Designed miniproteins, single chains. Designs and how they scored, part 32

Each design is a single chain, and the fold is of that chain. pLDDT is the mean over its residues in the fold that is shown.

## One batch from the design tools (miniprotein)

Design m1101
Fold by ESMFold2-Fast:
Structure m1101 (fold): chain A 74 residues (1-74)
Amino acid sequence: MTLSLDEYVEMVLSKLDEESAKKVREEAEKIKEALAQVKANPNDEEARKQLDEHLAKFMQIVHDAEAKRAAEAA
């Protein structure tokens, strides 16, 4: 299933603790900024790299938080 960034952020925030939620919100804001730059200039390699880096950090925070929650439930 394809989710927008905002939909995905809302979904994961509902599952996260306060600290992880804060980190996710911060990375989501940086992703939005980088995405706006990519939309303005799709051939900007640096803007695309920044978007990829922030997406990777966002996904890592979500993955770690979900793994922690799963471990606590096991």
Scores: mean pLDDT 75

Design m1102
Fold by ESMFold2-Fast:
Structure m1102 (fold): chain A 74 residues (1-74)
Amino acid sequence: AADERARLAIRLFKALNEDGDGVITPEELEKLGIDTSGLSLDEAVRRFLQRDGSGEVTLEDLKEKLAEIEKKKA
């Protein structure tokens, strides 16, 4: 579980940092607790990042978001 979340965070970071060159699926976003129903991938990703509030995306930010989502799932 923990290793999987770290790998997802790295993958997501690379995809976003390389202008979406990597593939992010709706299933991956839903697994992160992002509601993709009625949203485009761009909008769903923006909502995920917007909760950070910085406008910059770091690997640490993604890890913290994943931890918050896991807390909500408890």
Scores: mean pLDDT 57

Design m1103
Fold by ESMFold2-Fast:
Structure m1103 (fold): chain A 88 residues (1-88)
Amino acid sequence: SELKIKVTNLVVAAGILAVAANDPRATPEEKADAQRGLVETVKEIMELAKSDPELLKEVADLLSRIVERDLTDPEYKAEALKIIEEAK
């Protein structure tokens, strides 16, 4: 379905942003931008997946693991985890 394709593309984008957020060559500003982008991408994925409970559960589990591992800023981590929990 178009929904699954869109969600898959956003999950790939989330992975790219997670890598960028932890790039040792990046400036603090670039890392902050990547973390903000990851939080926003998580929000978009959860909103799109709301219409499919099984997809919602799968992406919530995946994104929680990415967020917990790859978001180093405690405020962005807390915001992303809150978005995931509130969408369940």
Scores: mean pLDDT 88

Design m1104
Fold by ESMFold2-Fast:
Structure m1104 (fold): chain A 94 residues (1-94)
Amino acid sequence: MTPEDVEETVRALEEAIRRLEEELEEVERNLEKNPKETYERALLLHVAAGLLAAAASFVAEYDPRAKELEERARELARRAKEIADEAEKLIEEE
């Protein structure tokens, strides 16, 4: 992997994580209005964030900035799972 490839990958990971963070905020706002949609979207965000964390972990061996991105992606995955669990409880109470 060239230094240019690493720089492009770090920027792509940062943008992807930012977009997922924005989507999670939207999903959380819709929790009480549509618990079923929130559950499905939060589970997808949990999986996507986990994959980004794995990718960032790989890149972190080449660029230390990716270590911060790995930590952000792991926290995003954890928060997405918590929102999915809250949505599931609301569905079960119907």
Scores: mean pLDDT 85

Design m1105
Fold by ESMFold2-Fast:
Structure m1105 (fold): chain A 94 residues (1-94)
Amino acid sequence: DALLASLAGKKVVLVSSYSEERTKELADALRAAGAEVTVIDARKLGYDPEKVYEAVKKAIEETGAQAVVAGGSDEIKEAALRAAEEHGIPFYSG
């Protein structure tokens, strides 16, 4: 997978609006590819795009993340994209 290979050795914020099981599978796949992953679970934030935006922004600033990967709801992906663009880092939709 070209995306997973491109994230090897990078600090990544994973934003997920999927189930807890699928979120874990995605995080485990990124970590197996060599990424250092911080997970933002949109379910725990009530699927609120503004709370997701604030959580992603904070995670980028605290970890020095080099990429954002987001999956699931378009509203949650848009919130994650906004935070990534403001920090000038690449965004990937899953």
Scores: mean pLDDT 86

Design m1106
Fold by ESMFold2-Fast:
Structure m1106 (fold): chain A 94 residues (1-94)
Amino acid sequence: MPSLEELLEELRRLMEEILELAPTPEAQEVYDSGLKLIELIRKYGSDPSYHETLVMGVRYLRDKVLRLARKHNLPEEVVERAERVFDELEAHLR
Protein backbone atom coordinates (compact mmCIF):
# COMPACT_ATOMS: atom_id res chain seq x y z
CA MET A 1 0.00 0.00 0.00
CA PRO A 2 1.27 3.55 -0.71
CA SER A 3 2.21 5.78 2.24
CA LEU A 4 -0.37 8.28 3.54
CA GLU A 5 1.60 11.19 2.01
CA GLU A 6 1.77 9.39 -1.39
CA LEU A 7 -2.03 8.86 -1.23
CA LEU A 8 -2.63 12.54 -0.39
CA GLU A 9 -0.42 13.61 -3.32
CA GLU A 10 -2.28 11.17 -5.63
CA LEU A 11 -5.63 12.59 -4.39
CA ARG A 12 -4.39 16.16 -5.06
CA ARG A 13 -3.39 15.22 -8.65
CA LEU A 14 -6.70 13.38 -9.17
CA MET A 15 -8.65 16.46 -8.00
CA GLU A 16 -6.64 18.68 -10.40
CA GLU A 17 -7.34 16.25 -13.29
CA ILE A 18 -11.09 16.19 -12.53
CA LEU A 19 -11.23 20.01 -12.45
CA GLU A 20 -9.38 20.11 -15.82
CA LEU A 21 -11.83 17.57 -17.34
CA ALA A 22 -14.94 19.35 -15.95
CA PRO A 23 -14.03 23.05 -15.37
CA THR A 24 -17.30 24.07 -13.63
CA PRO A 25 -18.12 25.94 -10.38
CA GLU A 26 -19.31 22.60 -8.90
CA ALA A 27 -15.96 20.95 -9.75
CA GLN A 28 -14.11 23.96 -8.26
CA GLU A 29 -16.10 23.53 -5.01
CA VAL A 30 -15.26 19.79 -4.92
CA TYR A 31 -11.57 20.63 -5.62
CA ASP A 32 -11.51 23.20 -2.78
CA SER A 33 -13.14 20.64 -0.42
CA GLY A 34 -10.53 18.05 -1.44
CA LEU A 35 -7.60 20.38 -0.71
CA LYS A 36 -9.09 21.22 2.70
CA LEU A 37 -9.46 17.49 3.50
CA ILE A 38 -5.83 16.82 2.44
CA GLU A 39 -4.58 19.52 4.86
CA LEU A 40 -6.78 18.16 7.69
CA ILE A 41 -5.41 14.61 7.14
CA ARG A 42 -1.82 15.97 7.09
CA LYS A 43 -2.43 17.85 10.36
CA TYR A 44 -4.50 15.23 12.25
CA GLY A 45 -3.95 11.90 10.43
CA SER A 46 -1.35 10.69 12.96
CA ASP A 47 -3.83 11.09 15.87
CA PRO A 48 -6.28 8.14 16.14
CA SER A 49 -8.80 10.37 18.00
CA TYR A 50 -9.47 12.22 14.70
CA HIS A 51 -9.68 9.12 12.47
CA GLU A 52 -13.50 8.74 12.63
CA THR A 53 -13.97 12.43 11.68
CA LEU A 54 -11.39 12.17 8.87
CA VAL A 55 -13.03 8.98 7.51
CA MET A 56 -16.37 10.85 7.43
CA GLY A 57 -14.62 13.60 5.46
CA VAL A 58 -13.18 11.04 2.99
CA ARG A 59 -16.63 9.48 2.48
CA TYR A 60 -18.25 12.89 1.97
CA LEU A 61 -15.64 13.87 -0.65
CA ARG A 62 -16.00 10.44 -2.34
CA ASP A 63 -19.77 10.96 -2.77
CA LYS A 64 -19.21 14.45 -4.24
CA VAL A 65 -16.48 13.25 -6.64
CA LEU A 66 -18.52 10.26 -7.90
CA ARG A 67 -21.64 12.43 -8.37
CA LEU A 68 -19.55 14.96 -10.35
CA ALA A 69 -17.95 12.17 -12.44
CA ARG A 70 -21.36 10.69 -13.38
CA LYS A 71 -22.85 14.12 -14.19
CA HIS A 72 -19.98 15.02 -16.55
CA ASN A 73 -19.37 11.50 -17.99
CA LEU A 74 -15.73 11.41 -16.85
CA PRO A 75 -13.54 8.52 -18.12
CA GLU A 76 -14.08 5.17 -16.34
CA GLU A 77 -10.32 5.04 -15.56
CA VAL A 78 -10.63 8.29 -13.55
CA VAL A 79 -13.63 6.89 -11.61
CA GLU A 80 -11.78 3.60 -10.87
CA ARG A 81 -8.66 5.49 -9.72
CA ALA A 82 -10.80 7.74 -7.46
CA GLU A 83 -12.51 4.71 -5.83
CA ARG A 84 -9.11 3.06 -5.22
CA VAL A 85 -7.59 6.22 -3.66
CA PHE A 86 -10.60 6.73 -1.37
CA ASP A 87 -10.60 3.03 -0.32
CA GLU A 88 -6.87 3.21 0.50
CA LEU A 89 -7.29 6.49 2.44
CA GLU A 90 -10.08 4.94 4.55
CA ALA A 91 -7.92 1.84 5.18
CA HIS A 92 -4.95 4.03 6.20
CA LEU A 93 -7.12 5.97 8.72
CA ARG A 94 -8.15 2.72 10.52
Scores: mean pLDDT 86

Design m1107
Fold by ESMFold2-Fast:
Structure m1107 (fold): chain A 105 residues (1-105)
Amino acid sequence: SLKEQILSILNKIETLLNKIESLIDKASENVKENLQLFINETKKTIEELKSALENESPEETLSSLLGKIHLLALQAEKLSEYVENEELKSNLKSLANNLNILDNL
């Protein structure tokens, strides 16, 4: 089902977010602050999307959350450009890709 596809992608996103957070100390101090803010906002949005799906929230609520997902995907791409550590960069690009897949479902 579409719901099962979304939940599968959300689980992948959560795994990537945990991996990125574990690598945050490899970023420079100014980028580290921006990464932490991005991780926190993305986690919050994913939790809100999971709640909206479980509670069968209105389509308008889901559309608003997908709009936030779109912006977070763009932010992940930009953050990957400012990170020198290859593992952190790779995980940010993977996160952006999964956020884009979610946005296009």
Scores: mean pLDDT 86

Design m1108
Fold by ESMFold2-Fast:
Structure m1108 (fold): chain A 71 residues (1-71)
Amino acid sequence: SAAADAALLAGVRGFGAEVLARVADWPAEKQAEVRALLDALEAHTAATRDRDALKAEARKLADEIAAIEAA
């Protein structure tokens, strides 16, 4: 349903906003990489409409953010 799709997208955006707040003190270049990953997740949300697939992508994103932090 449109309401369920909107709720999924809102959840992804809320997650993205919280992540960006946590990395706000990182170098701008690393923040840009994190933002690109979040934009990719939002685009994937719009394309797939599969909650379980999106949860798996969000978990992978956490690992990618950790790798950017370690670099």
Scores: mean pLDDT 76

Design m1109
Fold by ESMFold2-Fast:
Structure m1109 (fold): chain A 65 residues (1-65)
Amino acid sequence: SAAEQIAHNRRVTELIHEALAKAQQAGAEHGDEAGLQVLRDKLEEISKQPEFSEEGKRAVAALAA
């Protein structure tokens, strides 16, 4: 349903926001490479979830390009 799709999209957005916040903190404390590593690790965690695997893999691939 449309409501299920909206809830799913909102959850994905929240997970990405959490990953970005943690990456920003790591970058501020330990430099840009540390921040990027935290971001990659968090996006990989998201990509391992069955419902998010394709979105997470695309996000990680975009960072590598």
Scores: mean pLDDT 77

Design m1110
Fold by ESMFold2-Fast:
Structure m1110 (fold): chain A 104 residues (1-104)
Amino acid sequence: GSKKVFKASDLLKNEKVQKKFSNLLSQYGEKQAVLQIFKELREKAGEIIHYLKPIKGDEFTLVVESKVELSEEEIGLLLLAVDLSAKLQGVEIKVSEVEQRVLS
């Protein structure tokens, strides 16, 4: 297993992550890009446990636990996909596509 901890703000400002995410949005559209990211991460690492841990001031860290080590780019894509999926309120995401979220 692998455990990684990142500041969410550092992941969100990563230009490579943003460019790759934008390319996926352009290729698949919003809903399918989110599903594709979850699918690829699941296929690579199996079940992924992720949670946000608060730190000083309105900052938070993203903690990711997985069977296979995920890159910073992959973790950044996970964070962007989670954020977009929340903003797409009313879009049904199948449980299999969100099995990475085992906090609940």
Scores: mean pLDDT 69

Design m1111
Fold by ESMFold2-Fast:
Structure m1111 (fold): chain A 62 residues (1-62)
Amino acid sequence: SMEEFEEDVDYILDVAREHAPHLTPEQREAVVEAAREWLKETYPDLPDEKIDEAVERLRAAL
């Protein structure tokens, strides 16, 4: 559901912000791509626009 999607995105963002200071640029890129893949697999019925929006928020947090 959209609510579950938003909750998962918020959780991913919180974890990412906690670990961001300890990550290399390569590790940050890997985290972003892993999150994109997981969100696409977990929410296949959501439009790509919503997945891309969440991924861009994650990039901004890292």
Scores: mean pLDDT 84

Design m1112
Fold by ESMFold2-Fast:
Structure m1112 (fold): chain A 73 residues (1-73)
Amino acid sequence: TPVEAELERVEFRIGLLTIVRNSTEFVLERMKAHPTPNPELIAHQEATIAALDAEIARLRERAAALREELARL
């Protein structure tokens, strides 16, 4: 169904963004551990993680709504 197809696309996108988010967090921790950490680059990476977390949360809400819609069919 169109709802199942959208749910599959949303769940796939959540998976991809989660990998990117985890990779970005790993890089951020290495930046913080550097002997001469760059505060501007650290702030930029933290902002990137925050944006990814917000998008993942939005997609998870959409996935939950789609699962509810499927359950009512």
Scores: mean pLDDT 89

Design m1113
Fold by ESMFold2-Fast:
Structure m1113 (fold): chain A 98 residues (1-98)
Amino acid sequence: MSPEAQRALTAVRALAELFGIPEEKLERILEKVKEALEKRDTALLQEAFDELLREIERVNPRAAAILKKVLSGEVELSPEELAEAEAIARAVEAAVAA
C-alpha cells in the first residue's frame, strides 16, 4: 500500500477516535476508503467521506459542519470554526505522524 493511502487510513481512524465513532462503523468506512484508493474510484471515496461525516454529525453536529466546509473548499470560517478546524487538523496530523 502507498504511504499516501496509509496516511489517509490513519487520518480516518484518528477522526473516528477523536469523535468516538463506534469501531463497527469505523471498520465499514475504512473498507470503503481502502477499496476507493485501490480502485482509484473518486465517487466511492466521496461516499466513504460522506458516511464518515454523517457518523461525526450524530455525535458532534458542529464539528461535522466545520469539516464539510473544509472538505468543500469553503474559506469563510468564523474565528471559532477556524480554531476548531485547526484543533482537529493538529490532532489528525499528530496521529498520522506517530
Scores: mean pLDDT 74

Design m1114
Fold by ESMFold2-Fast:
Structure m1114 (fold): chain A 75 residues (1-75)
Amino acid sequence: SMAELRAALLARARQLIADAAAGRLSHAEAQEAFDALMTEAAATLSPEEQQALVDELAALGEEALAERAAREAAA
């Protein structure tokens, strides 16, 4: 289903963010991989599922910001 495809793309985005944060990907490699992921999403998902992916990516970004803020507060 498209929902399963969206979930798979979100999981790939999470892994990409983790790999970039851990230094396993250069900035250029991370950008290329993310651009490829968004191109695949645009080619395979309906507009409604694309919006759902964007909303889920925004939530993932908020999680990352909260985690960073918690680390800064602990320092």
Scores: mean pLDDT 79

Design m1115
Fold by ESMFold2-Fast:
Structure m1115 (fold): chain A 80 residues (1-80)
Amino acid sequence: LEELLQQILSLITNPELKAEVEEIRERILASDDLDEKLFLLSELRGLVLGKETDPQVKAQILALIDQMIKKLLEEKRRQE
């Protein structure tokens, strides 16, 4: 998660969006609840969809978010 979130931050050139993403990143990394992490990743995804204007950067970030969501869902399935 930390590595993928850092990659997302490095792709964002808009300082306002970068600050909002960094706040969500801190909340994701501070949480130990998988459902809360999934909710926060969904918020991050919506934020990027709404505010990132570069279509290539948007696509790359969304792919990284989807990869993180998949990883957390696989972890949740293993706990059941």
Scores: mean pLDDT 81

Design m1116
Fold by ESMFold2-Fast:
Structure m1116 (fold): chain A 100 residues (1-100)
Amino acid sequence: SLLSIEELVDLFQNESAETVLKVLLENLEKINNSENPSDEEKALALLSAEIIVTLVRENPDIPKELVERALEELKKLLEKFPDSEVLKKAVEELEKFLES
């Protein structure tokens, strides 16, 4: 099943930003490999994009390799949902982080 809000809150309270980012990346990879993403998977993907941007902004010591991987997965997701302003902004913010 998809991560619940309660599971996400617990993860943020008890785990490092790097660990949280890795979990969100695994979720995005699963969604990107789905032939027919459900509405729940689409909602989780958009929420994950916003959380990833926040984690990267607040934790500049996150490994660049993980940010690059996140950017790749968000770009794939943007190809599936090209009109998503959330995904466009997430891609732009991660690109800025990697250029710094």
Scores: mean pLDDT 80

Design m1117
Fold by ESMFold2-Fast:
Structure m1117 (fold): chain A 79 residues (1-79)
Amino acid sequence: METALEELQFALIREAYNKDPEGVLKTVEETIKRYNFPEEVAEAAREAAREIAKEIEEGRIEGAIELAKEVKPRLLEIL
């Protein structure tokens, strides 16, 4: 699971730099499916993705990047 969360975090950071809110949401769903995340972790990952996507949509790219950097520690607290 830790490797999956690390992969997700790096992918979300990349999507934040790409300024693609739809890409953020798609990446989370693909990662959840690939690693079969527990439902509680999956829901938390989707919530984080929605927050990152919102920051991108509002032009706050630095905010989106900082939120993406917190995804792994945030999800590890649920495990």
Scores: mean pLDDT 84

Design m1118
Fold by ESMFold2-Fast:
Structure m1118 (fold): chain A 93 residues (1-93)
Amino acid sequence: SAADFAAEVRKAREEGRKKGEELVKNMTPEEIQKLVDDLLKEGPKYAKEVRELRQRLAEHPDDPAVREEYRRFLVKIAEDSALLETLMEALAK
C-alpha cells in the first residue's frame, strides 16, 4: 500500500542517516569529501536506472513484479540519498 511504501522510505532514510553519522564519527573531512565525490559519481547511473524502470512500468503498468522492482529501487535511492545528505551536512560544519 501507499502507507506501507511511505513507511519503508522513512525507514530507509533513517538507516542512511545512521550509517552516515557512524561514518562521520570515524572519518576525517578529507575522507568524507572523497566518499561524497564517489557517491555523486553514481548519480547519472541512478538516473538511468530510474528512466529504464519507469519505461518498464509504463509498458507493464499492472505487473506486480515490475512495480516491486521499482519500489525496491526507490527505497535504495532514499537510503543512499539520506547517507549523502548526512555526509554533506558534516562537511558544511
Scores: mean pLDDT 86

Design m1119
Fold by ESMFold2-Fast:
Formats: sequence, C-alpha cells, structure tokens
Structure m1119 (fold): chain A 79 residues (1-79)
Amino acid sequence: MEEEIEKLKERYRELIKEIEENPQPIRLPKETMNELAKEAGEPLVFTEDVTLSVTSRETLKELVEIQKRGMELLKELAK
C-alpha cells in the first residue's frame, strides 16, 4: 500500500512537471463542448471554441485517474 501511494506520487509529479514545462493549448470545438455539457445533464450553449492549456488529452486523463486512485488509497489508510 505505501509503495503504491509512493508510485502514484511519483507519476503525479512527473505529469505536473510535463504540464508546467510544455503546456500546449488544445482547442475544443464549441460543438464538442456542448455535447459534453449535455452528457453531464446540464446542457450549456457555448458560442465560441474553448482553449485549454494542457500538455495532452491523454496526460489530463491520466492525471484525473491518478487523483481518483490517490483519494481512494488515502481513504483506505485513514480507516
């Protein structure tokens, strides 16, 4: 368990470093943003394309997954 948390921390630091060193603007079409809002159950109407400053979509997904796993492991340790 401790080793698992340490591994997640290391990967998390690597991803943050990549984002900080090479933030790449990703432009999401307004149509895509409107579809995502609809899927979330609160449809908003975006009139313009949205620009996100991330290194990549893959990196962002991995970051979110690491945060979720980290939270679960912290809850297990706190028990």
Scores: mean pLDDT 61

Design m1120
Fold by ESMFold2-Fast:
Structure m1120 (fold): chain A 89 residues (1-89)
Amino acid sequence: SALEELERAIAAEGEEDARRAEADPDARAWLRHRAAALLRVAEAVIAHGPEEWRADAREARARVEATLAALLGDPAALAALQEALAARA
């Protein structure tokens, strides 16, 4: 699933940034699950939703991207995760 795929990808990247990942594991897991769900909804709206909703969905995706970038410390890793999620759709 997209949630499990994103969680595993974030976990793998987090291992490389272990010092930064030394936060509350419960809070981090919660943020990963929330971010993955929001990305899935935003991508579905961008791909299949009405044109007027796509702008809102892009803004929502940007907010989730900022959250994931903060978790990973690397915006490039976030882009790779988004590509992986799109490929699985």
Scores: mean pLDDT 58

Design m1121
Fold by ESMFold2-Fast:
Structure m1121 (fold): chain A 86 residues (1-86)
Amino acid sequence: EEEERELEEMIERAKKNIDKLLKAFPDYGEKVKKEFDEILEEYRQAKKDAGKNPERLEEVKERLKQFIADIETKVFLLDKINEASK
């Protein structure tokens, strides 16, 4: 439950980061958003099936966390490029 809340906060941060990517690189941002939406749907389905397949839920959570971390890294690099252009 605490871990679910932390993951939900990570999801909200990822949505904001995807919005930044959409503004800077619309084509790439749309691709990232689509991939993120697909992983979120897998996560929602895995939560519903958690009683039957708890390993799948953990696998999807790890994939989601990794995807969020990758987005955060890309946005960090974008922010650095914007600072250098100031």
Scores: mean pLDDT 79

Design m1122
Fold by ESMFold2-Fast:
Structure m1122 (fold): chain A 65 residues (1-65)
Amino acid sequence: MQLSVESLLDATARGLSDALGISYEEALRIVRESYEEVLKENPYAPTGVLLTRSSSLAYQRALKL
């Protein structure tokens, strides 16, 4: 099965919104910003590594809200 990166970011944003009680829109913004930052720092990393690091960064950022 082919899953787009956008679908995986959406799933992560929904999980973050549910876990922390923040809006889906805010969660999606945090997840996307975290993904872009990790991608910029690690441009040659596999997608799975990018998603794992982005998820961790997004949770850390959301906890400071």
Scores: mean pLDDT 78

Design m1123
Fold by ESMFold2-Fast:
Structure m1123 (fold): chain A 99 residues (1-99)
Amino acid sequence: SARDKQRVRILADATMSIARMLLYETKKTIKHMVKAKVPAEEVQKFVEEVLELLQKSFDESLEYLRSHGDEESVKRVEQERKKIEEEMQEELKKALKEI
């Protein structure tokens, strides 16, 4: 129904917003870890664990969106996931150069 499509779209938007918030907090944490002279291996492990959590969350959301036939929301969530993963990897790369 049209209302089901609207609900699915709202959930997709919420998923992307939560992921962006997690990215923002992760970037702040990385900067604090670098200033605190945390070993490179620990910073890398932290980012890898956050990425694994994020990927699991996106996979669950994408499965839900696909099961409801919302291909437009699937595409939007997949594009946002790629951007967030790329931004997180770039932040890690920058942090490792400062250690």
Scores: mean pLDDT 85

Design m1124
Fold by ESMFold2-Fast:
Structure m1124 (fold): chain A 85 residues (1-85)
Amino acid sequence: SAAEVEALVAGLEAQAELFEKVAELTKNEEASKKAREIAERLRAAAEEMRTLTDFEEALALAERVARELEEEAKEVAEAVREEHA
């Protein structure tokens, strides 16, 4: 349903906002840059998802984006953890 697709879009937007905040808070320039790139990709995926009417298609897009960003998100998390060690 449209409401279910809207919920997935909101989820991607919330994740983008989190990575934007991480980019601002981290002292590591590479982590900041990667966090911004992740946020930009998530916002682009949210925009694409708004054009979809099928929940399964929207979910498949979310899953593809999650897989695509998995290593970069891990690298950002590790860099932030080392900063607080």
Scores: mean pLDDT 86

Design m1125
Fold by ESMFold2-Fast:
Structure m1125 (fold): chain A 82 residues (1-82)
Amino acid sequence: MEKEILEAYKKGKYEEAVKLFEELLKKGETPSEETVNAAAGALYKLGKYDEALELLKNYYTKKGIEESDEAKRIALEISKAL
């Protein structure tokens, strides 16, 4: 499922990427950092800025890890759009 989320995001199918991400979570699977960043990026492209920021914050805060360059880029783009 993660490969399908990443491919949907790469192809600009942002609504499909978010839907597949939600299905992955419902199956009890733990998303990778790359998959979380793709889902957050898709939410950003759909204008769902608050949801995108909340997803990134929840993932990185819960993991206690530094944000990746991709996550920092998404957060920066959201802050510019606000």
Scores: mean pLDDT 76

Design m1126
Fold by ESMFold2-Fast:
Structure m1126 (fold): chain A 84 residues (1-84)
Amino acid sequence: MADTDEDLLKVLLEKPGSAAAVRLEEPGKYLITVRNKENKEIVSAEVEVESDEELQDILARLHRLAMEGKPVEELKKALEEISK
């Protein structure tokens, strides 16, 4: 069934150069998804954050990279670096 968070994620991901996060069942864990502006490809990774401020900083960084049209490989590397 459609959930509000899933609907928001879908809307954000339909726009090239966007990043979105969906809360997972485990506390502090989010599925972060990024859509590249030029390739329209989607990259996802599970990330554990200590605060909402950290989550916002991560999303701002990924949104910037996506809007700059960085290739999917660079977006994957950034997500992997963050998810460590």
Scores: mean pLDDT 68

Design m1127
Fold by ESMFold2-Fast:
Structure m1127 (fold): chain A 90 residues (1-90)
Amino acid sequence: SMEERIDRILERAVELLLRVARELGLDELVELLERLADQPAEARLRALSAEVGGIVSSDAAIAATRQAFINNPEKLEEIEKFLEELEREL
């Protein structure tokens, strides 16, 4: 389903962030993401947004992004391919 595809994209994005954080020695970010490992990816992204003072992962922004992906399934394929390429490089 579309919701399952979006949830997988968000999980993969969080996994990539954790891998990059570990490689760069960003211990505080690693601890935050590991502490929230049992939470859904959206909750982890909201927590990350709060720590860095950004609005990118606000509830409204996440909801709007989810709706945009539902309306444009081709964009999900583009993002999934981009994530695959990043995962191979990390």
Scores: mean pLDDT 72

Design m1128
Fold by ESMFold2-Fast:
Structure m1128 (fold): chain A 77 residues (1-77)
Amino acid sequence: SPEEALAAILSYLKKVCPEAPEEFLQIQARRIYNFCQDQNVPQNKHQFLCGLAAIEIKGGKTLTQAKLQQIYETCVM
């Protein structure tokens, strides 16, 4: 379900980025989820996308649509 998928992304981000505020991680998790739905990202690429997105979050950066697109292109190349 959408709720389970979003919860899984959020749980991963909380584990990998424990210093980040939960509200910030909730926003980033929803951006990742929406991007995956909008771009029809294959399920087998979701973990790589989340891993690369977590690196940006650890660097103190927010996930823009342009940044998620660049990350996704890295996952499929």
Scores: mean pLDDT 80

Design m1129
Fold by ESMFold2-Fast:
Structure m1129 (fold): chain A 69 residues (1-69)
Amino acid sequence: ADDADAGAAASAASGGEEAAKAGERMGQNVHKSNSPEGAALAREAARAALAGDTAAAKQYGEMGSIAGS
């Protein structure tokens, strides 16, 4: 349903909370990891999410995924 796409976009735009959840999950995964680069990027994503900066949190999360590849 197209209304679900509008809801997802609105959640992303209201999205400090969604970004905070994503950053917190990344932080938890990194807490179990010994990758210093991935850890640094995940921590920056988590901090951006806690600040309500959804765009920065998403960007750092994507960079962390690439660095972990």
Scores: mean pLDDT 59

Design m1130
Fold by ESMFold2-Fast:
Structure m1130 (fold): chain A 106 residues (1-106)
Amino acid sequence: QPQQSDASARVGEPATITATGLPSSARGVKWELVRDGEVVAYLTSGGKGGPNAGRLAIGLVSSTTAELVIAPARPEDSGVYYMAATSSTDGSGVLAWGQGARLEVV
């Protein structure tokens, strides 16, 4: 099961959220931002963002490690991020979910 690490960032600086232990069959990732029990954003390695276009870099760093980089970080980026390892580069075909990790932007 992928392992996610909690992260913190300063407003206006890059924030990086990391997941390790991905299945070796993973070819992509998707991320979901959850606040107050609700999914408030869907983020994919092949996706085009609306309000977050140009701020997000999403992908596999290695065969077993994924990152979401948010640059610049904003206070509204704070919350719990869930990563899914996927069999497709477009974020489809979920193989495994991470346990979630908190990002705090201060």
Scores: mean pLDDT 78

Design m1131
Fold by ESMFold2-Fast:
Structure m1131 (fold): chain A 67 residues (1-67)
Amino acid sequence: MGELVATAEEVIPADADLAAAVRRVMEKARREAVEKGVPEEDLEVYATVEPLPDGSFRVTGEARLKE
């Protein structure tokens, strides 16, 4: 995978809209990467969902350079 340019993170409760959280963190990471001078066409954006011991989820968006 290419170099990490920007990240965004949210912690959401178990009953929250996970798809909405994924969309928000991906969009935020993409926007931050573009603001850092990387063109949108050169970005790959990913989301990772991590279950936490208290039943919440950590949702992380990553914007990386395309290889």
Scores: mean pLDDT 82

Design m1132
Fold by ESMFold2-Fast:
Structure m1132 (fold): chain A 61 residues (1-61)
Amino acid sequence: MLSDEELIEAALAMARQLRAAHPSMSEEQLLHLVRDLLTKEGASEELIERVLARLREELAA
């Protein structure tokens, strides 16, 4: 069983893979896709928002 921190890091790793596979994908498309995938996996809204916040910071750097 993954902790919330491990789930967040796993989701960020997945987002990085998606970005690397689809470099033409916009930041908005990536954020939308990650939200959709986490929702389908049954992640809580709080966990989804934490992942998206971390991803937004990473993309802004």
Scores: mean pLDDT 79

Design m1133
Fold by ESMFold2-Fast:
Structure m1133 (fold): chain A 64 residues (1-64)
Amino acid sequence: SMREKILEMAKKAGLEVTEEAIEKMIEEANGDEKRLEELMKLAFTLAGKVITEAHVDFILEQKK
């Protein structure tokens, strides 16, 4: 279900998302849908066309 939510949000924003980015966002959200949505919103700010694992890693490094 979290994977489907990621894909839906990305499609609605006109962005693509890599499989590696999906897996990493699911792992970091750890079942927390609110955390997932926050990660996606930040990724939308960083990504031009495609959300990649590197974008997710950058967000997590900046979180501290």
Scores: mean pLDDT 78

Design m1134
Fold by ESMFold2-Fast:
Structure m1134 (fold): chain A 114 residues (1-114)
Amino acid sequence: SLKEEILKLIDEIIELLKENDFDLNVSEAIGLALRLIGEIFDARLNGDSLLAKALEILLKAVMALLKGDKESAIKYLEELKTFIRTTDALTDAQLRVIKDEVERIKDLLEKNKV
């Protein structure tokens, strides 16, 4: 299921954060944060409140990464896992958006490992 794929991706990101150090490309990470802000705005305008909440949690994780705060990034990713696991009303289309953005975070971290 899409939920299981997203939860697995989040677990992989948490493991990357625990096991590795990063020299984060600040410009690329800012680009991802701005993309998430735009998608949150669009979700709110379309009444997709649950999608907006998931993306807001992801934005908090990206902002923590930009600050070098891995502990807060892990906290927000765990919060996202709980939200996805306990929220039955997320549509497949909304889950695909969340999956795509989680994959972007994973790719950013894998590329910037020290």
Scores: mean pLDDT 89

Design m1135
Fold by ESMFold2-Fast:
Structure m1135 (fold): chain A 64 residues (1-64)
Amino acid sequence: SALEELIWEYAKKLAEKKAKEELGAYEVEVERVDENTLKVTAKTEEGTVYGVFDLEKVTFEWWK
């Protein structure tokens, strides 16, 4: 639905912002893994960092 599309769009923007602000990422890829989960791939000068955004819990975590 249109509302679901808006939620996913804003979640992607938030994930991109987090990657750039917290990691200094120069390239960010965001993909939908399931109904409530986004996987974030952030490319930084130190290498690739992965993150998970849980839309139901509204939590964001980096995997190092």
Scores: mean pLDDT 79

